# Ledger of designs, part 23: designed miniproteins, single chains, continued (5)

Each design is a single chain, and the fold is of that chain. pLDDT is the mean over its residues in the fold that is shown.

## One batch from the design tools (miniprotein)

Design m16821
Fold by ESMFold2-Fast:
Structure m16821 (fold): chain A 85 residues (1-85)
Amino acid sequence: KEAEAEEVYELLRARAEEVRALGEAAGVPEEGERAAELLLRAGELAKEMILKSDDPEEVEKLRKELEKLQEELAPALRAVLEAAA
C-alpha cells in the first residue's frame, strides 16, 4: 500500500518534469511550470488517498481536492500541448 502510494507519486513527479521541459521547448515555460506544480500536488493527493483508503471521510475530502486541482490542471496541460503541436 505504501509502495503503491510512492509509485504513483514518483510517476506523477516524472510526468511533471517532462511537462516542464515540454513547456520550455514549446515557448510556454510558465504554463509548463504551472502544469508541473499541479501534477506534483495531484501526486501528493493520490498518495494520501491510497494511504488513507480505509478512511472514507479522508478519501472523500482528498477526492474533492483532487477534482478541484484537475479543473486547474486541464487548461494548463492543454496550453502546453497546443503550443507543442
Scores: mean pLDDT 82

Design m16822
Fold by ESMFold2-Fast:
Structure m16822 (fold): chain A 82 residues (1-82)
Amino acid sequence: SEVDKLVKERMLDMLRFAMEQSELYVEVQSEVRELEKKGAPEEEIKKKKEELEKKLEEEIKKLEEERKKKDKEYEEKIKAAE
């Protein structure tokens, strides 16, 4: 069934978005840990953490908008295939 195929593809794409979001969080954590390991001053770590958190928020927002657009496209395709 074309509907079954689209439902499966939708699920896989939604999982890919979740994985990409997880990768963004891991990247931020990794950068903070690197600064801590280098013995950077607390003020420098705090400032960098705030910058990374702001960038993460913007990247997550863009990713969420792309996810919602893709999810809507699947909903329309599934409805058309019924």
Scores: mean pLDDT 86

Design m16823
Fold by ESMFold2-Fast:
Structure m16823 (fold): chain A 56 residues (1-56)
Amino acid sequence: GQGLLLAESAEEYLKRGDYDKALELAVQAIGLGRRTDSEGLERARKVIEELLKKLE
């Protein structure tokens, strides 16, 4: 669903070093995927986890 697509986009921006866009898309994926798409939620969570490591 849309949650998975947003999570995949967030992963792509994370790989490119665009952390602001990666965070925005991951947060959107969590908002959508939490109720409809557990895979999107899991992948978005991992993006946020990686972003937290970069901000330290």
Scores: mean pLDDT 78

Design m16824
Fold by ESMFold2-Fast:
Structure m16824 (fold): chain A 60 residues (1-60)
Amino acid sequence: AVKKGTIADAWVDARRNNVTMEVTMPDGTKVYIHPEAGIEKLKELLEKYGQDIVDYRVAE
């Protein structure tokens, strides 16, 4: 199921459930957040794409 939330929400869900999240950014770019992604990766994504609402789902 597709969820709506922030990039941080997708990152938390990936980490807690040990799954890769497929995130559709506001510009239509798809980014994959792996469960091992650290806070530094989250900061990079937030700096590039902002704190907008995104659609995300489990990729695997």
Scores: mean pLDDT 80

Design m16825
Fold by ESMFold2-Fast:
Structure m16825 (fold): chain A 56 residues (1-56)
Amino acid sequence: SEIEELGRKVGEAARAGDKEAAERYAEELGRQMAKEQGPHGGEAVRGMGLKEAEEA
């Protein structure tokens, strides 16, 4: 799914040290989650994605 693909891209960019790409994918992932699983789900995923990308 689109959410799964975006999640993979965030992880790949984070592992590659491409923080800009990781943040971009994490932001899009958050938007998709918000649309499909509701605001709370999207908000949580966005925060987690950005934080994880920053630490990676």
Scores: mean pLDDT 66

Design m16826
Fold by ESMFold2-Fast:
Structure m16826 (fold): chain A 60 residues (1-60)
Amino acid sequence: SDEELKKLAQEIAEKEAKKAGATKVEVSVEDGELIVKVSGPDGAAVAQKALDKALEKYKS
């Protein structure tokens, strides 16, 4: 479900953001599309990593 995917992505993104020193994480799901936004150092890389990991785990 969208709620499960969002929850999973939020947890992964928060964990990766803490490792990278990022300051803000926003996760949303719209029509089954996962959107991850991370503000701060390496934010784009953190967002991409979290997106990939969340989708991989959700499919497993």
Scores: mean pLDDT 78

Design m16827
Fold by ESMFold2-Fast:
Structure m16827 (fold): chain A 89 residues (1-89)
Amino acid sequence: RQEEFDRLVDKGFEAYNAGNYEEAVKYFEKALELDPDPPPIVLWLLARAYEKIGEYEKAAEWYERAADRTLSPSLRQAFRKEAEELKKK
């Protein structure tokens, strides 16, 4: 259900921009329940939200999944770098 998925992603992004990172995580996780094969951008946003709430290990996992799913070499490198930095914390 594309409209439900898009709405959840939009709500997650709005929560993230408002600084409500825990709420952003909840919306993005609900979106993943509707589409377990989401665009890399959704995985990246979830990783960022986990990072903001201090869940560094979870954030690193989602950055690595975003890297694996992206076709952009630049984004893949950036996502992997973020994951490695978070593993040091």
Scores: mean pLDDT 80

Design m16828
Fold by ESMFold2-Fast:
Structure m16828 (fold): chain A 70 residues (1-70)
Amino acid sequence: MKPSLEELERLAKEIVDELQKRGLVTPEDAEEIYKAALEAGRKAVEEGKSFTEVARLIYNTALELARKKR
């Protein structure tokens, strides 16, 4: 099944919230990281990637940006 935009938004938010709880993302950077992770997820869906691949790309994008901002 193709993930809906609402499912992508929920997934990206959950991932960013999890990274904030773990101290890997600051509150100031959370919105920027969320937007970038969501955009990566949207692009992956357009490319026909599986839900698992989309989820990994969202997570990896958020984590990479969090690392670069520290």
Scores: mean pLDDT 79

Design m16829
Fold by ESMFold2-Fast:
Structure m16829 (fold): chain A 60 residues (1-60)
Amino acid sequence: MPSIEEQAKELLKKYFEAVKNNDEEKRNEVIDKLTELVEKASEEEKKKLKKLWEELVEEE
């Protein structure tokens, strides 16, 4: 099974594709899945996920 970090990266990639395609429904699905992933993540993993998210958003 992929790690939480690997799952988050895949979800972020799908989120980016949904944004590019203007697919609001898919964006919301990815956000929900990321929220669930964050809830089950450790404190260290949550910090890594936050950094990945902020980096992706700032790049745009």
Scores: mean pLDDT 74

Design m16830
Fold by ESMFold2-Fast:
Structure m16830 (fold): chain A 65 residues (1-65)
Amino acid sequence: GASEEAARLAREGALKSDNPEGAAASAGMAVLDAGDREAAARAHRATLQGKNPEEAAELGREAAL
């Protein structure tokens, strides 16, 4: 469904950057491109809270669901 696709895109976007700001921006933009502005904002904020790349990607994925 749309939520599962947004979650996948958020995780993939977050993993494209090795810094927290870049990971958050990439995750948010990927979800925004899928058409959900609210989920994109959640993915961006959640990814910024990750203490390492793996946690950031998982937080972004779950927030986009």
Scores: mean pLDDT 83

Design m16831
Fold by ESMFold2-Fast:
Structure m16831 (fold): chain A 79 residues (1-79)
Amino acid sequence: MEALEAGREAVEAANAGDAEKAIELAERAIKLGREALKDPEKLHEGIAAILSGIGAAFQAALVAEKKGDKELAEKALSL
């Protein structure tokens, strides 16, 4: 499922210290997760993708802050 894959990849990118990639994938995971919530059969996958995306975004914000990139950190926190 695309939403879950994006969520997993977002967490992996955040763990690797790639804040920009983590933010892009987290945004995708949240967007696809919200779309999945429209389908009753995909509720669990949708929720999991959104939560993974939010978690990855917060981690990406911390990575960006440590690098001194305040704009990137603010972008991550706005997801």
Scores: mean pLDDT 82

Design m16832
Fold by ESMFold2-Fast:
Structure m16832 (fold): chain A 92 residues (1-92)
Amino acid sequence: SMEVERAAERLIERAREAGGTAEVRVEGDTVTVTLSGLNVGQMVAAVGGATEGMLLGGESEVKASGDTLTVTLSRLSDEQAARALEVMAGGL
């Protein structure tokens, strides 16, 4: 959706400004965000987006491996997924 795509672009830009990288993949009702090159504080901010997704009635999963954080959001509307991505971006 356009809303999810716009939120993803903002997250990618904010991650770059923070000195890292963000990759966003949208597949059906699932949004997967991969963040790399970020510090612990920025990782905590990304977890905030996952928490928002769960509070909106969706499913959220967070995995950390080295300097890479993967957040998977599912069962959310496009507007809810975009909101979760914006929460992540706002924390970076």
Scores: mean pLDDT 79

Design m16833
Fold by ESMFold2-Fast:
Structure m16833 (fold): chain A 62 residues (1-62)
Amino acid sequence: APSPELLDAEVELALAQMNLAIARIEKERKGETPELQKEIDGYQRRVDELEARVAALKAREA
């Protein structure tokens, strides 16, 4: 069974992916600003970090 840590990491990843998608939609709707680009870059880094964490946790539980 997946650990609580893995499940929590997968939930965090899903939320980060949703926030990134929303920020990208807002950029398309309202136009690009430096603040919005910084926000998108921040969410992209968070997604990349959480994807690595989920992969590491899955490898540990295999």
Scores: mean pLDDT 84

Design m16834
Fold by ESMFold2-Fast:
Structure m16834 (fold): chain A 102 residues (1-102)
Amino acid sequence: AMTTVNPEGEEPVDLAEYLKEVFEKMGLEAKAEQRVDANGRYVVDFEIKNKKGELLFKGRLAFDRPPTREEAKLLIRSLLNALKAQGKITDEEYEKGLEYIE
């Protein structure tokens, strides 16, 4: 799906906190931390586990500026699509994640 990003309309979000909220709503364990790297980029390191403590995903995202709410939604949707395609989350967990980011 093509999402029109409005660069003027939305304030920056704490992507690390937003990621945690989405995955916790899905019934998963999420750890995320936002930092600034040596080049001044905003970096988010995150790790997602299922209820059994099994690692589903570990990743890093880097931005020249804090992401907007719309950019964060698009990114989380892409991550949810990837996890579902890999069979790492259920259809029910995927639907709960999508409902939360709308």
Scores: mean pLDDT 77

Design m16835
Fold by ESMFold2-Fast:
Formats: structure tokens, sequence, C-alpha cells
Structure m16835 (fold): chain A 79 residues (1-79)
């Protein structure tokens, strides 16, 4: 029972972390003249990561790390 609750809490915390990081990237992208593509990309990436976490927390975390990194790389190129 406690192990299941801990996994659900961890899943929720990971989802919130992904949403927060995606929001920060989208906010930074909104300050750039050509940042709309970055904002769109991170939005889709966050949704994919959250969907993956519903099936497997580990796979979801890997998806989130990859999608966040891709968006950060794109954001740096847009600067």
Amino acid sequence: MEQEQKLKDEQRAEKEKVIKEAFEIAKQASTLPNGAEVASKIGMGANQAIAAMEKSLEDGRKTAEKKIQEAKDLLEKAK
C-alpha cells in the first residue's frame, strides 16, 4: 500500500516537474522573435512524456529528459 502510494506520488511529482520545465522553456521562447516553434515543440513533448509516464514511469522520465533537452537545444539555436 505505501509502495503504491509512493509510486503515485513520484509519478505526480515527475509530471509536475515536466510541466514546470516545459512552461519555463515556452516562456523563454515567447521572448524570442522566432520562438513559436520552440513553444509548440515543448508543448507536444511534454504531452508525450506525460502519456508515457501513465504506462511506465521510467520510460516516461527518459522521454521527458529527451524532449526537454531537444527543446532546450532548439531554444539555444533560436537565441
Scores: mean pLDDT 76

Design m16836
Fold by ESMFold2-Fast:
Structure m16836 (fold): chain A 62 residues (1-62)
Amino acid sequence: MSKYAAAVTAIAIRSIGMQLDGASAEEIREEAERLARELARKYGIDEERLLEEALRMTDKVI
């Protein structure tokens, strides 16, 4: 499994968990952006690409 696919999955799990816990749409988006930037820097993934995918995925949750 690629580092990119693993990062996207981690962000998805976090976003769904926050939504189930009653977090606001704004809180979920902010955490998705934060986590995407952190994982991109840590694992050498394209930050812009991961951020775009994180936001697209978050929009499906909220």
Scores: mean pLDDT 78

Design m16837
Fold by ESMFold2-Fast:
Structure m16837 (fold): chain A 71 residues (1-71)
Amino acid sequence: SEELEVEIGIALLRMAYAIAKTAIKNGADPEEVLEEARRIADKIVETLGNHPAVRAEAERLLKELEEEIKK
């Protein structure tokens, strides 16, 4: 179902975000982490039916990751 694809997509994006944020905190290159996070987010969105709600969550989380890098 579309609802299940959206729920799985959002959950995967949030997990990817948490992993990326932790990597940056532990000294990974922020630019490399952000670039890889963008690729993973795009793949999640496209693989799970390209739902607007999943894309919106991906964009929101990527912006939060960019703000973490600016600190």
Scores: mean pLDDT 86

Design m16838
Fold by ESMFold2-Fast:
Structure m16838 (fold): chain A 75 residues (1-75)
Amino acid sequence: SAELEKEIKELEKEALMAEVEAGMYLIAAAVTKLANEKLGVVDKEAIEEYEKKAKELEEKAKELKKKKEELEEKY
């Protein structure tokens, strides 16, 4: 149905956005690590927070993809 197709597309978009956000946090962690190494700025807490946020968002993307697969089975 058109309704299920719409729900599938919305889940795809949400999963993609979660993956993009996870990538942003991984970049932030990498930039902070580089700044610590090159500029002598030590911010281990920020690195850990960014990596934790990335992991949470990756898990969210996996959950959204699973919901999409379940809807595709019903469609």
Scores: mean pLDDT 84

Design m16839
Fold by ESMFold2-Fast:
Structure m16839 (fold): chain A 74 residues (1-74)
Amino acid sequence: SRAEELAKRAVELLREGYELLAAGNVEEGLRLIREAERLAREAAAIMTPEQRAALLAELSAIGLAHREAVEAAL
């Protein structure tokens, strides 16, 4: 479905964006994270509550993992 395609793309872009941030490529990393957020919002708008909760949980897990990696590097 369109929601699944948008959600998959959002997850992929979010991971890539955080990897770029960790590598010091801040401009491109933030660009991909913003695009991921846009696609995630579009997906969420057409999802069931259960699908939306699952997507939010996955996005949150990605964000937490990368925050911990950044903090460990400091």
Scores: mean pLDDT 82

Design m16840
Fold by ESMFold2-Fast:
Structure m16840 (fold): chain A 83 residues (1-83)
Amino acid sequence: MLKELSEEERELLLEASVTRIEAAVLKVIARKEGNEEALELAEKAIRYAEEAERAALAGDVEKAREYLEKAKEYVRKAKEILE
């Protein structure tokens, strides 16, 4: 049985999922450009976004927010290198 999500859990899950998709796009760009630093940052962003999704699904709102902030930070760093 899937857990019924609260509004806050749903919002965090959505933000984490969007962040994961953005990080996946950056990973593709980094691979095409051969930028190993940006690739590593994009991969870290994906991992933290996945951890945020898991925490949100588990009802751990505090961990979900912490992991989401880390994912967004790595997305920002990867963008700065690629642009």
Scores: mean pLDDT 85

Design m16841
Fold by ESMFold2-Fast:
Structure m16841 (fold): chain A 62 residues (1-62)
Amino acid sequence: KEELERIARAQLEFLRDLSKTVELSEEQRELLEEAERLVEKDPEKAIELANELLRLVYEALK
């Protein structure tokens, strides 16, 4: 569990930093905030949401 929390936290830190340089939509910001809330409660879900958000951001930049 702690290893999953560490992974989720690292991914969300990366996405938070990315959000400072890339404008996120309202829905994408909501996903980031939801994932951040889930890090300790449900780290697996937090990782899933972080991966979804990263894919959406990447697709928008193409």
Scores: mean pLDDT 78

Design m16842
Fold by ESMFold2-Fast:
Structure m16842 (fold): chain A 68 residues (1-68)
Amino acid sequence: SEEINRLARETVELAEQGRLEEAKELIEKMKELGAHPVILESLAAELRRLGREELAEYALKQARELKA
């Protein structure tokens, strides 16, 4: 959805700024809004590319929970 795509972009921007707890909150909000696991996996790959490994791992954990 457009809202989920907007939240993904905002998560990247917050991660670039070092606002990691706020970025986690947006990841949780995306999950609450019904984001598909593939969207969270794609976001995790982008976060890892930016050097935000812990945040990328968090996004992957959320994606795995949705698959279970």
Scores: mean pLDDT 86

Design m16843
Fold by ESMFold2-Fast:
Structure m16843 (fold): chain A 83 residues (1-83)
Amino acid sequence: AEEYLKKGNEYLEQKDYDLAIFYYQKALEIDPNNVEALVNLGEAALKGEMYALAVEAYKKALELDPNDERAKKLLKEAEEKLA
């Protein structure tokens, strides 16, 4: 899980959102409750214009950590893009 999360973060920094999403999804196959992977998946999806995936990822992150202000803000942005 840790290695896939690291690779996702590396690709997110490189602005390769498709590869970032791929590795975050691999991390979540191993640990579906990894809040960091869910929030970063949402960010990569939002930046890659995959708004439905971003909404799903942020909603799951907020189920696990309801007080994540970053996830709340980015969820609202992703929902506005879908409306």
Scores: mean pLDDT 85

Design m16844
Fold by ESMFold2-Fast:
Structure m16844 (fold): chain A 83 residues (1-83)
Amino acid sequence: MEELKKEVLEFIEKLRKRAEELYARSTNPAVRAGLERLIEDLKKLEEEAKNATSEEQIKNVIRQAVALAIDLVGLEVEDRLGL
């Protein structure tokens, strides 16, 4: 449990740092707005992961982290294409 929790927290932290880096370099206001929400959601998910006491809670955090990772990729594509 504790090792899986650590790995999940490291994954979420990497996603947040990647989102923060894109926010710092993006000039697209729609992408920046999406990233502000994504970063807030990732911070909330980090706290949820820290407070998780069961395997099912960690699995739920993993599902949410994957969804947010997909959202980040979408924002990276939007920024690159100038959409």
Scores: mean pLDDT 86

Design m16845
Fold by ESMFold2-Fast:
Structure m16845 (fold): chain A 65 residues (1-65)
Amino acid sequence: SKEIAESIAKALEESADTIPPDLLEKILKDVLEEHPELKEALKEAAEKLKEKNPKVAEVIRKALE
């Protein structure tokens, strides 16, 4: 699940230039409803992204609520 969460975080970084953050948040919430085991690893990924990509870190944080 950690590897999958890292891949999701990378995909979110690439998508943030073209997809609105509200839509990314909704998509990620749907993924987390199906795969709650990803929540902890995505939380760690968001912490790592705080400085480099605060916009994506916030999308992940909001989706985890």
Scores: mean pLDDT 80

Design m16846
Fold by ESMFold2-Fast:
Structure m16846 (fold): chain A 100 residues (1-100)
Amino acid sequence: ATLTVTATFTFAEPTWVVLTATLTGAGATVTVKGVQSGNESTATGGTAPATASVADYAASTTVTAEVTVTVTGATATVNLSARDQRTGAVTAAVSATLSA
């Protein structure tokens, strides 16, 4: 099974943002993509939570993330957050659970 989720984060000023997807679920994969940059990172779940991160720039105060989760076994949970590199503030936007 595959699930794709899109989330938009808004900031007070243009800033560099780190988009982080944290995956819990052995054998599942998560890909986080910054839509503005086209940069993507993929992580595979194991015994510990797996993390994929990309940097993107909020030129017009927004950053859009696309998160794709693929499950071939049991259940996976993904959490998406954005960190404002200027302030250090972290905003969580999405939590999703996908079953095989």
Scores: mean pLDDT 78

Design m16847
Fold by ESMFold2-Fast:
Structure m16847 (fold): chain A 92 residues (1-92)
Amino acid sequence: SLEEEVAEALEAARPALLEAAAAGDWAALAAVFRAVAVHGVELLARELGASPAEREELLALVDEMAAAIAARDAAAYAAAVARFGARVEAVL
């Protein structure tokens, strides 16, 4: 299932995530987040039959989320998450 594939990706990312968190390295946290989120978007796009354009829009929002994490900008992160959710709903 999509949930199982996402859970597996999160488990694989756990050592890098914990290392970055222990170091207080927000740029490294953003990079780990982006890697997992990109994989999640690719899985979701396949399940939903998303067009290449819709997939690219979702990936652009993941890049905005990663940039917000690296900048420690909670408002920018929340705004990107809301836009991502709206785009996923539009593809459904």
Scores: mean pLDDT 82

Design m16848
Fold by ESMFold2-Fast:
Structure m16848 (fold): chain A 84 residues (1-84)
Amino acid sequence: MEEEFEKFLKELSELHKKALEAIKKGDYETALKIVQEMKEKVEEAKKKFPEYAEALDTYLRIAIAEIKSELDEEQQKKLDELVK
């Protein structure tokens, strides 16, 4: 794996961790903003690393599913709207 791509994956992992921490604190607004930032970073990375586009989409899907599992029904609906 290219070192620059590994650094990008580390940044996505840090954002994922921050989103889960925000949910634990009841800060759903911050968690949803972080999910949006993750989605934007993945789209940017897909332009830079098109060979990893499928892996990036898979990572984002898994991370969003994990975040969604920690949310209540109302917040899950907001997340679904955000990630369309």
Scores: mean pLDDT 79

Design m16849
Fold by ESMFold2-Fast:
Structure m16849 (fold): chain A 76 residues (1-76)
Amino acid sequence: ELVDILLEYYKKRGITPPLTEEQLEELKERFKNADIEKLKKILEEEKKKVEEELKKNRTKELEEALELLEKLLEAL
């Protein structure tokens, strides 16, 4: 599920999304109805930022975050 991969990505980045069960269901519905091309562009820009951070501050968490972004882009 795309939302689960996205939440794991934020966790690996050290960001805990403050989501209630209702907000999580809203996020799932937003992903189902998302403009896939716009979402791909945002995720590609995010991937470039993570790759740049990895060059400067290589950590296991950033490597795992990059893997999750790659999975999200592959699933779209």
Scores: mean pLDDT 71

Design m16850
Fold by ESMFold2-Fast:
Structure m16850 (fold): chain A 74 residues (1-74)
Amino acid sequence: MEEAEKEVKKAEEELKKDPTNPVAWIRLGKAYEKLGDYEKAIEAYEKAVEIFRANGDTEAAESVEKYLEKVKKK
């Protein structure tokens, strides 16, 4: 539990410096999955998809969307 809470804090600190970093949003989503907070995990992953699409990284966005389908089934 403490490990996942530290991962959330680290991702939040990265996002305060650069909120357009999709990798930090993915880390935040993974940390929330470890905590069992799937709703917040989904929100973080959806934000990563939004940023990848805004940057023209269509393949990265599609990869995260496929992962989201698995998370939504939990």
Scores: mean pLDDT 81

Design m16851
Fold by ESMFold2-Fast:
Structure m16851 (fold): chain A 68 residues (1-68)
Amino acid sequence: SALEDLRKLEEELKKDPRFEVERVGEKTLRVTQKGSVESLVGLALRIIGDYPSLEVKIEGDVLTITAK
């Protein structure tokens, strides 16, 4: 399910020292990069490929991930 995919992604991202992950409500994660903006773009492309149940949006230096 989309919520299970979101939970799995949250655990994976928490293991990556390049990113800070915050859960904002039941269906949404906010991800902030500690490196360059290119790190965030690369992550967004990977999520689109691996988790088609999730929606991603980049707004400035923040990646927002929402379960459908």
Scores: mean pLDDT 82

Design m16852
Fold by ESMFold2-Fast:
Structure m16852 (fold): chain A 107 residues (1-107)
Amino acid sequence: QTFKESLLPVVEGIRRFAIESKGNEEVSLNAFLKGLSNPKPYDPKDIEIILNSDNLTTRAEALGRLLASLPNDEFEEIKPVLEQALLTIATPEKTNEIMNYIESVKS
């Protein structure tokens, strides 16, 4: 799948989240969910955080905020990447709960 250039950092952030969460799944997923549950207006600084921060929980929380604030059309474009990433670090049931929660917090 070809992504918009502006979404390439988001896709990279999602892939890093999946890779770096292995062995720390509970801590990483909890930080991600915290970001999702406290959405703020879209902030370009969250892109810098998900790519450059050396702190796993800071990156995961920023990714949650970013995805919650991402326009719905852009979220739909990266949604398959997120679902596949979550399936590597969470059960299918938990992945579905997270995806449904994201849909519920958006708008």
Scores: mean pLDDT 82

Design m16853
Fold by ESMFold2-Fast:
Structure m16853 (fold): chain A 64 residues (1-64)
Amino acid sequence: SNRELGIRVRELADARGLTPEQLAERAGLSKERVEAIMRGEISVTDEELEKIAEALGVPVEELR
């Protein structure tokens, strides 16, 4: 679900010492988009999911 994905992204970012802004810059997304994803407020495209996984240094399967 969007909420479960948002929690995982937040936990992984926190564990890696990344702020939402830093994660957004690494993923090539806006800060507002990353914050909305972390809150589970929006659906993520497969392309955005891959970019977030790469920015976090995790396999995309850890976000699925």
Scores: mean pLDDT 85

Design m16854
Fold by ESMFold2-Fast:
Structure m16854 (fold): chain A 110 residues (1-110)
Amino acid sequence: RAALLEELVERIRAGDLDGAIALLREMGAPEEALRLVEQARATPAPSARGGYLAGALAVVMETLPADDTESRALLAEAVNAVAERVDAEIERLMREQGLSRAEALRLLAE
């Protein structure tokens, strides 16, 4: 299972979202996780795409046993890495264009 989660994170990192969807189906992940990756694939805006991918990983993490600390740590690191990239771009837009966080998110989703 940890090897499947490592492969999932690697596919997401490489931009292989079709491969990520296939692996999520193989793992029996919740339909919400699959839906979020499909939304990410359909979304050209990097921030919105990152948000959907972070959401999908969080949904998968909720399905893990509480004692599976290795898999949980791996997914938490992946979620944090995606969120950090999104937050950096939001902060840049807020600083450079004087936008609110909601306005920056809306612009990145376009």
Scores: mean pLDDT 73

Design m16855
Fold by ESMFold2-Fast:
Structure m16855 (fold): chain A 77 residues (1-77)
Amino acid sequence: RLAELREEARRLGAELAEALAAGDAEAALAAARRLAEVLIEAAVLQAEAAGEDVEALRAELEALAARELAALEAELA
C-alpha cells in the first residue's frame, strides 16, 4: 500500500508539472490537491508503522496542505 501511494504520488507530480508547463491552472490545482491527499496518506502510514501519533500528524499535514494549496491558487490566479 505505501509503495502504491508513492507510485501514485510520482504520477500526480508528473501531471502537476505538465499542467504547470502548459499553463493549465485548473489542471495544476486539481493535480496538486490529489497529490497532497496521497502524500498525507503515505506519511500517516509511515507514522503508524513507527508507532507515532497519526491523528496529530494528519491534522498538521492537512493544515500545511491547505496553506500550500491556497498559495498555489493565488499564484495561478
Scores: mean pLDDT 80

Design m16856
Fold by ESMFold2-Fast:
Structure m16856 (fold): chain A 57 residues (1-57)
Amino acid sequence: MLVDKAKAAFGAGDYREAARYAEEALRKDPNNEEARNLLAAALWQDGRVEEAREVLE
């Protein structure tokens, strides 16, 4: 599943890939809180702080 791929990428320190997989998961299910939280965390770690804030709002 895309969320599992995002978690694996995040754990590997590949925050750009983690954000990409989490965003794809959120596109398929906009109410997936795990995907939204993971996307925000990945964007934050990648230095994309404003995008991370937008995801959580």
Scores: mean pLDDT 82

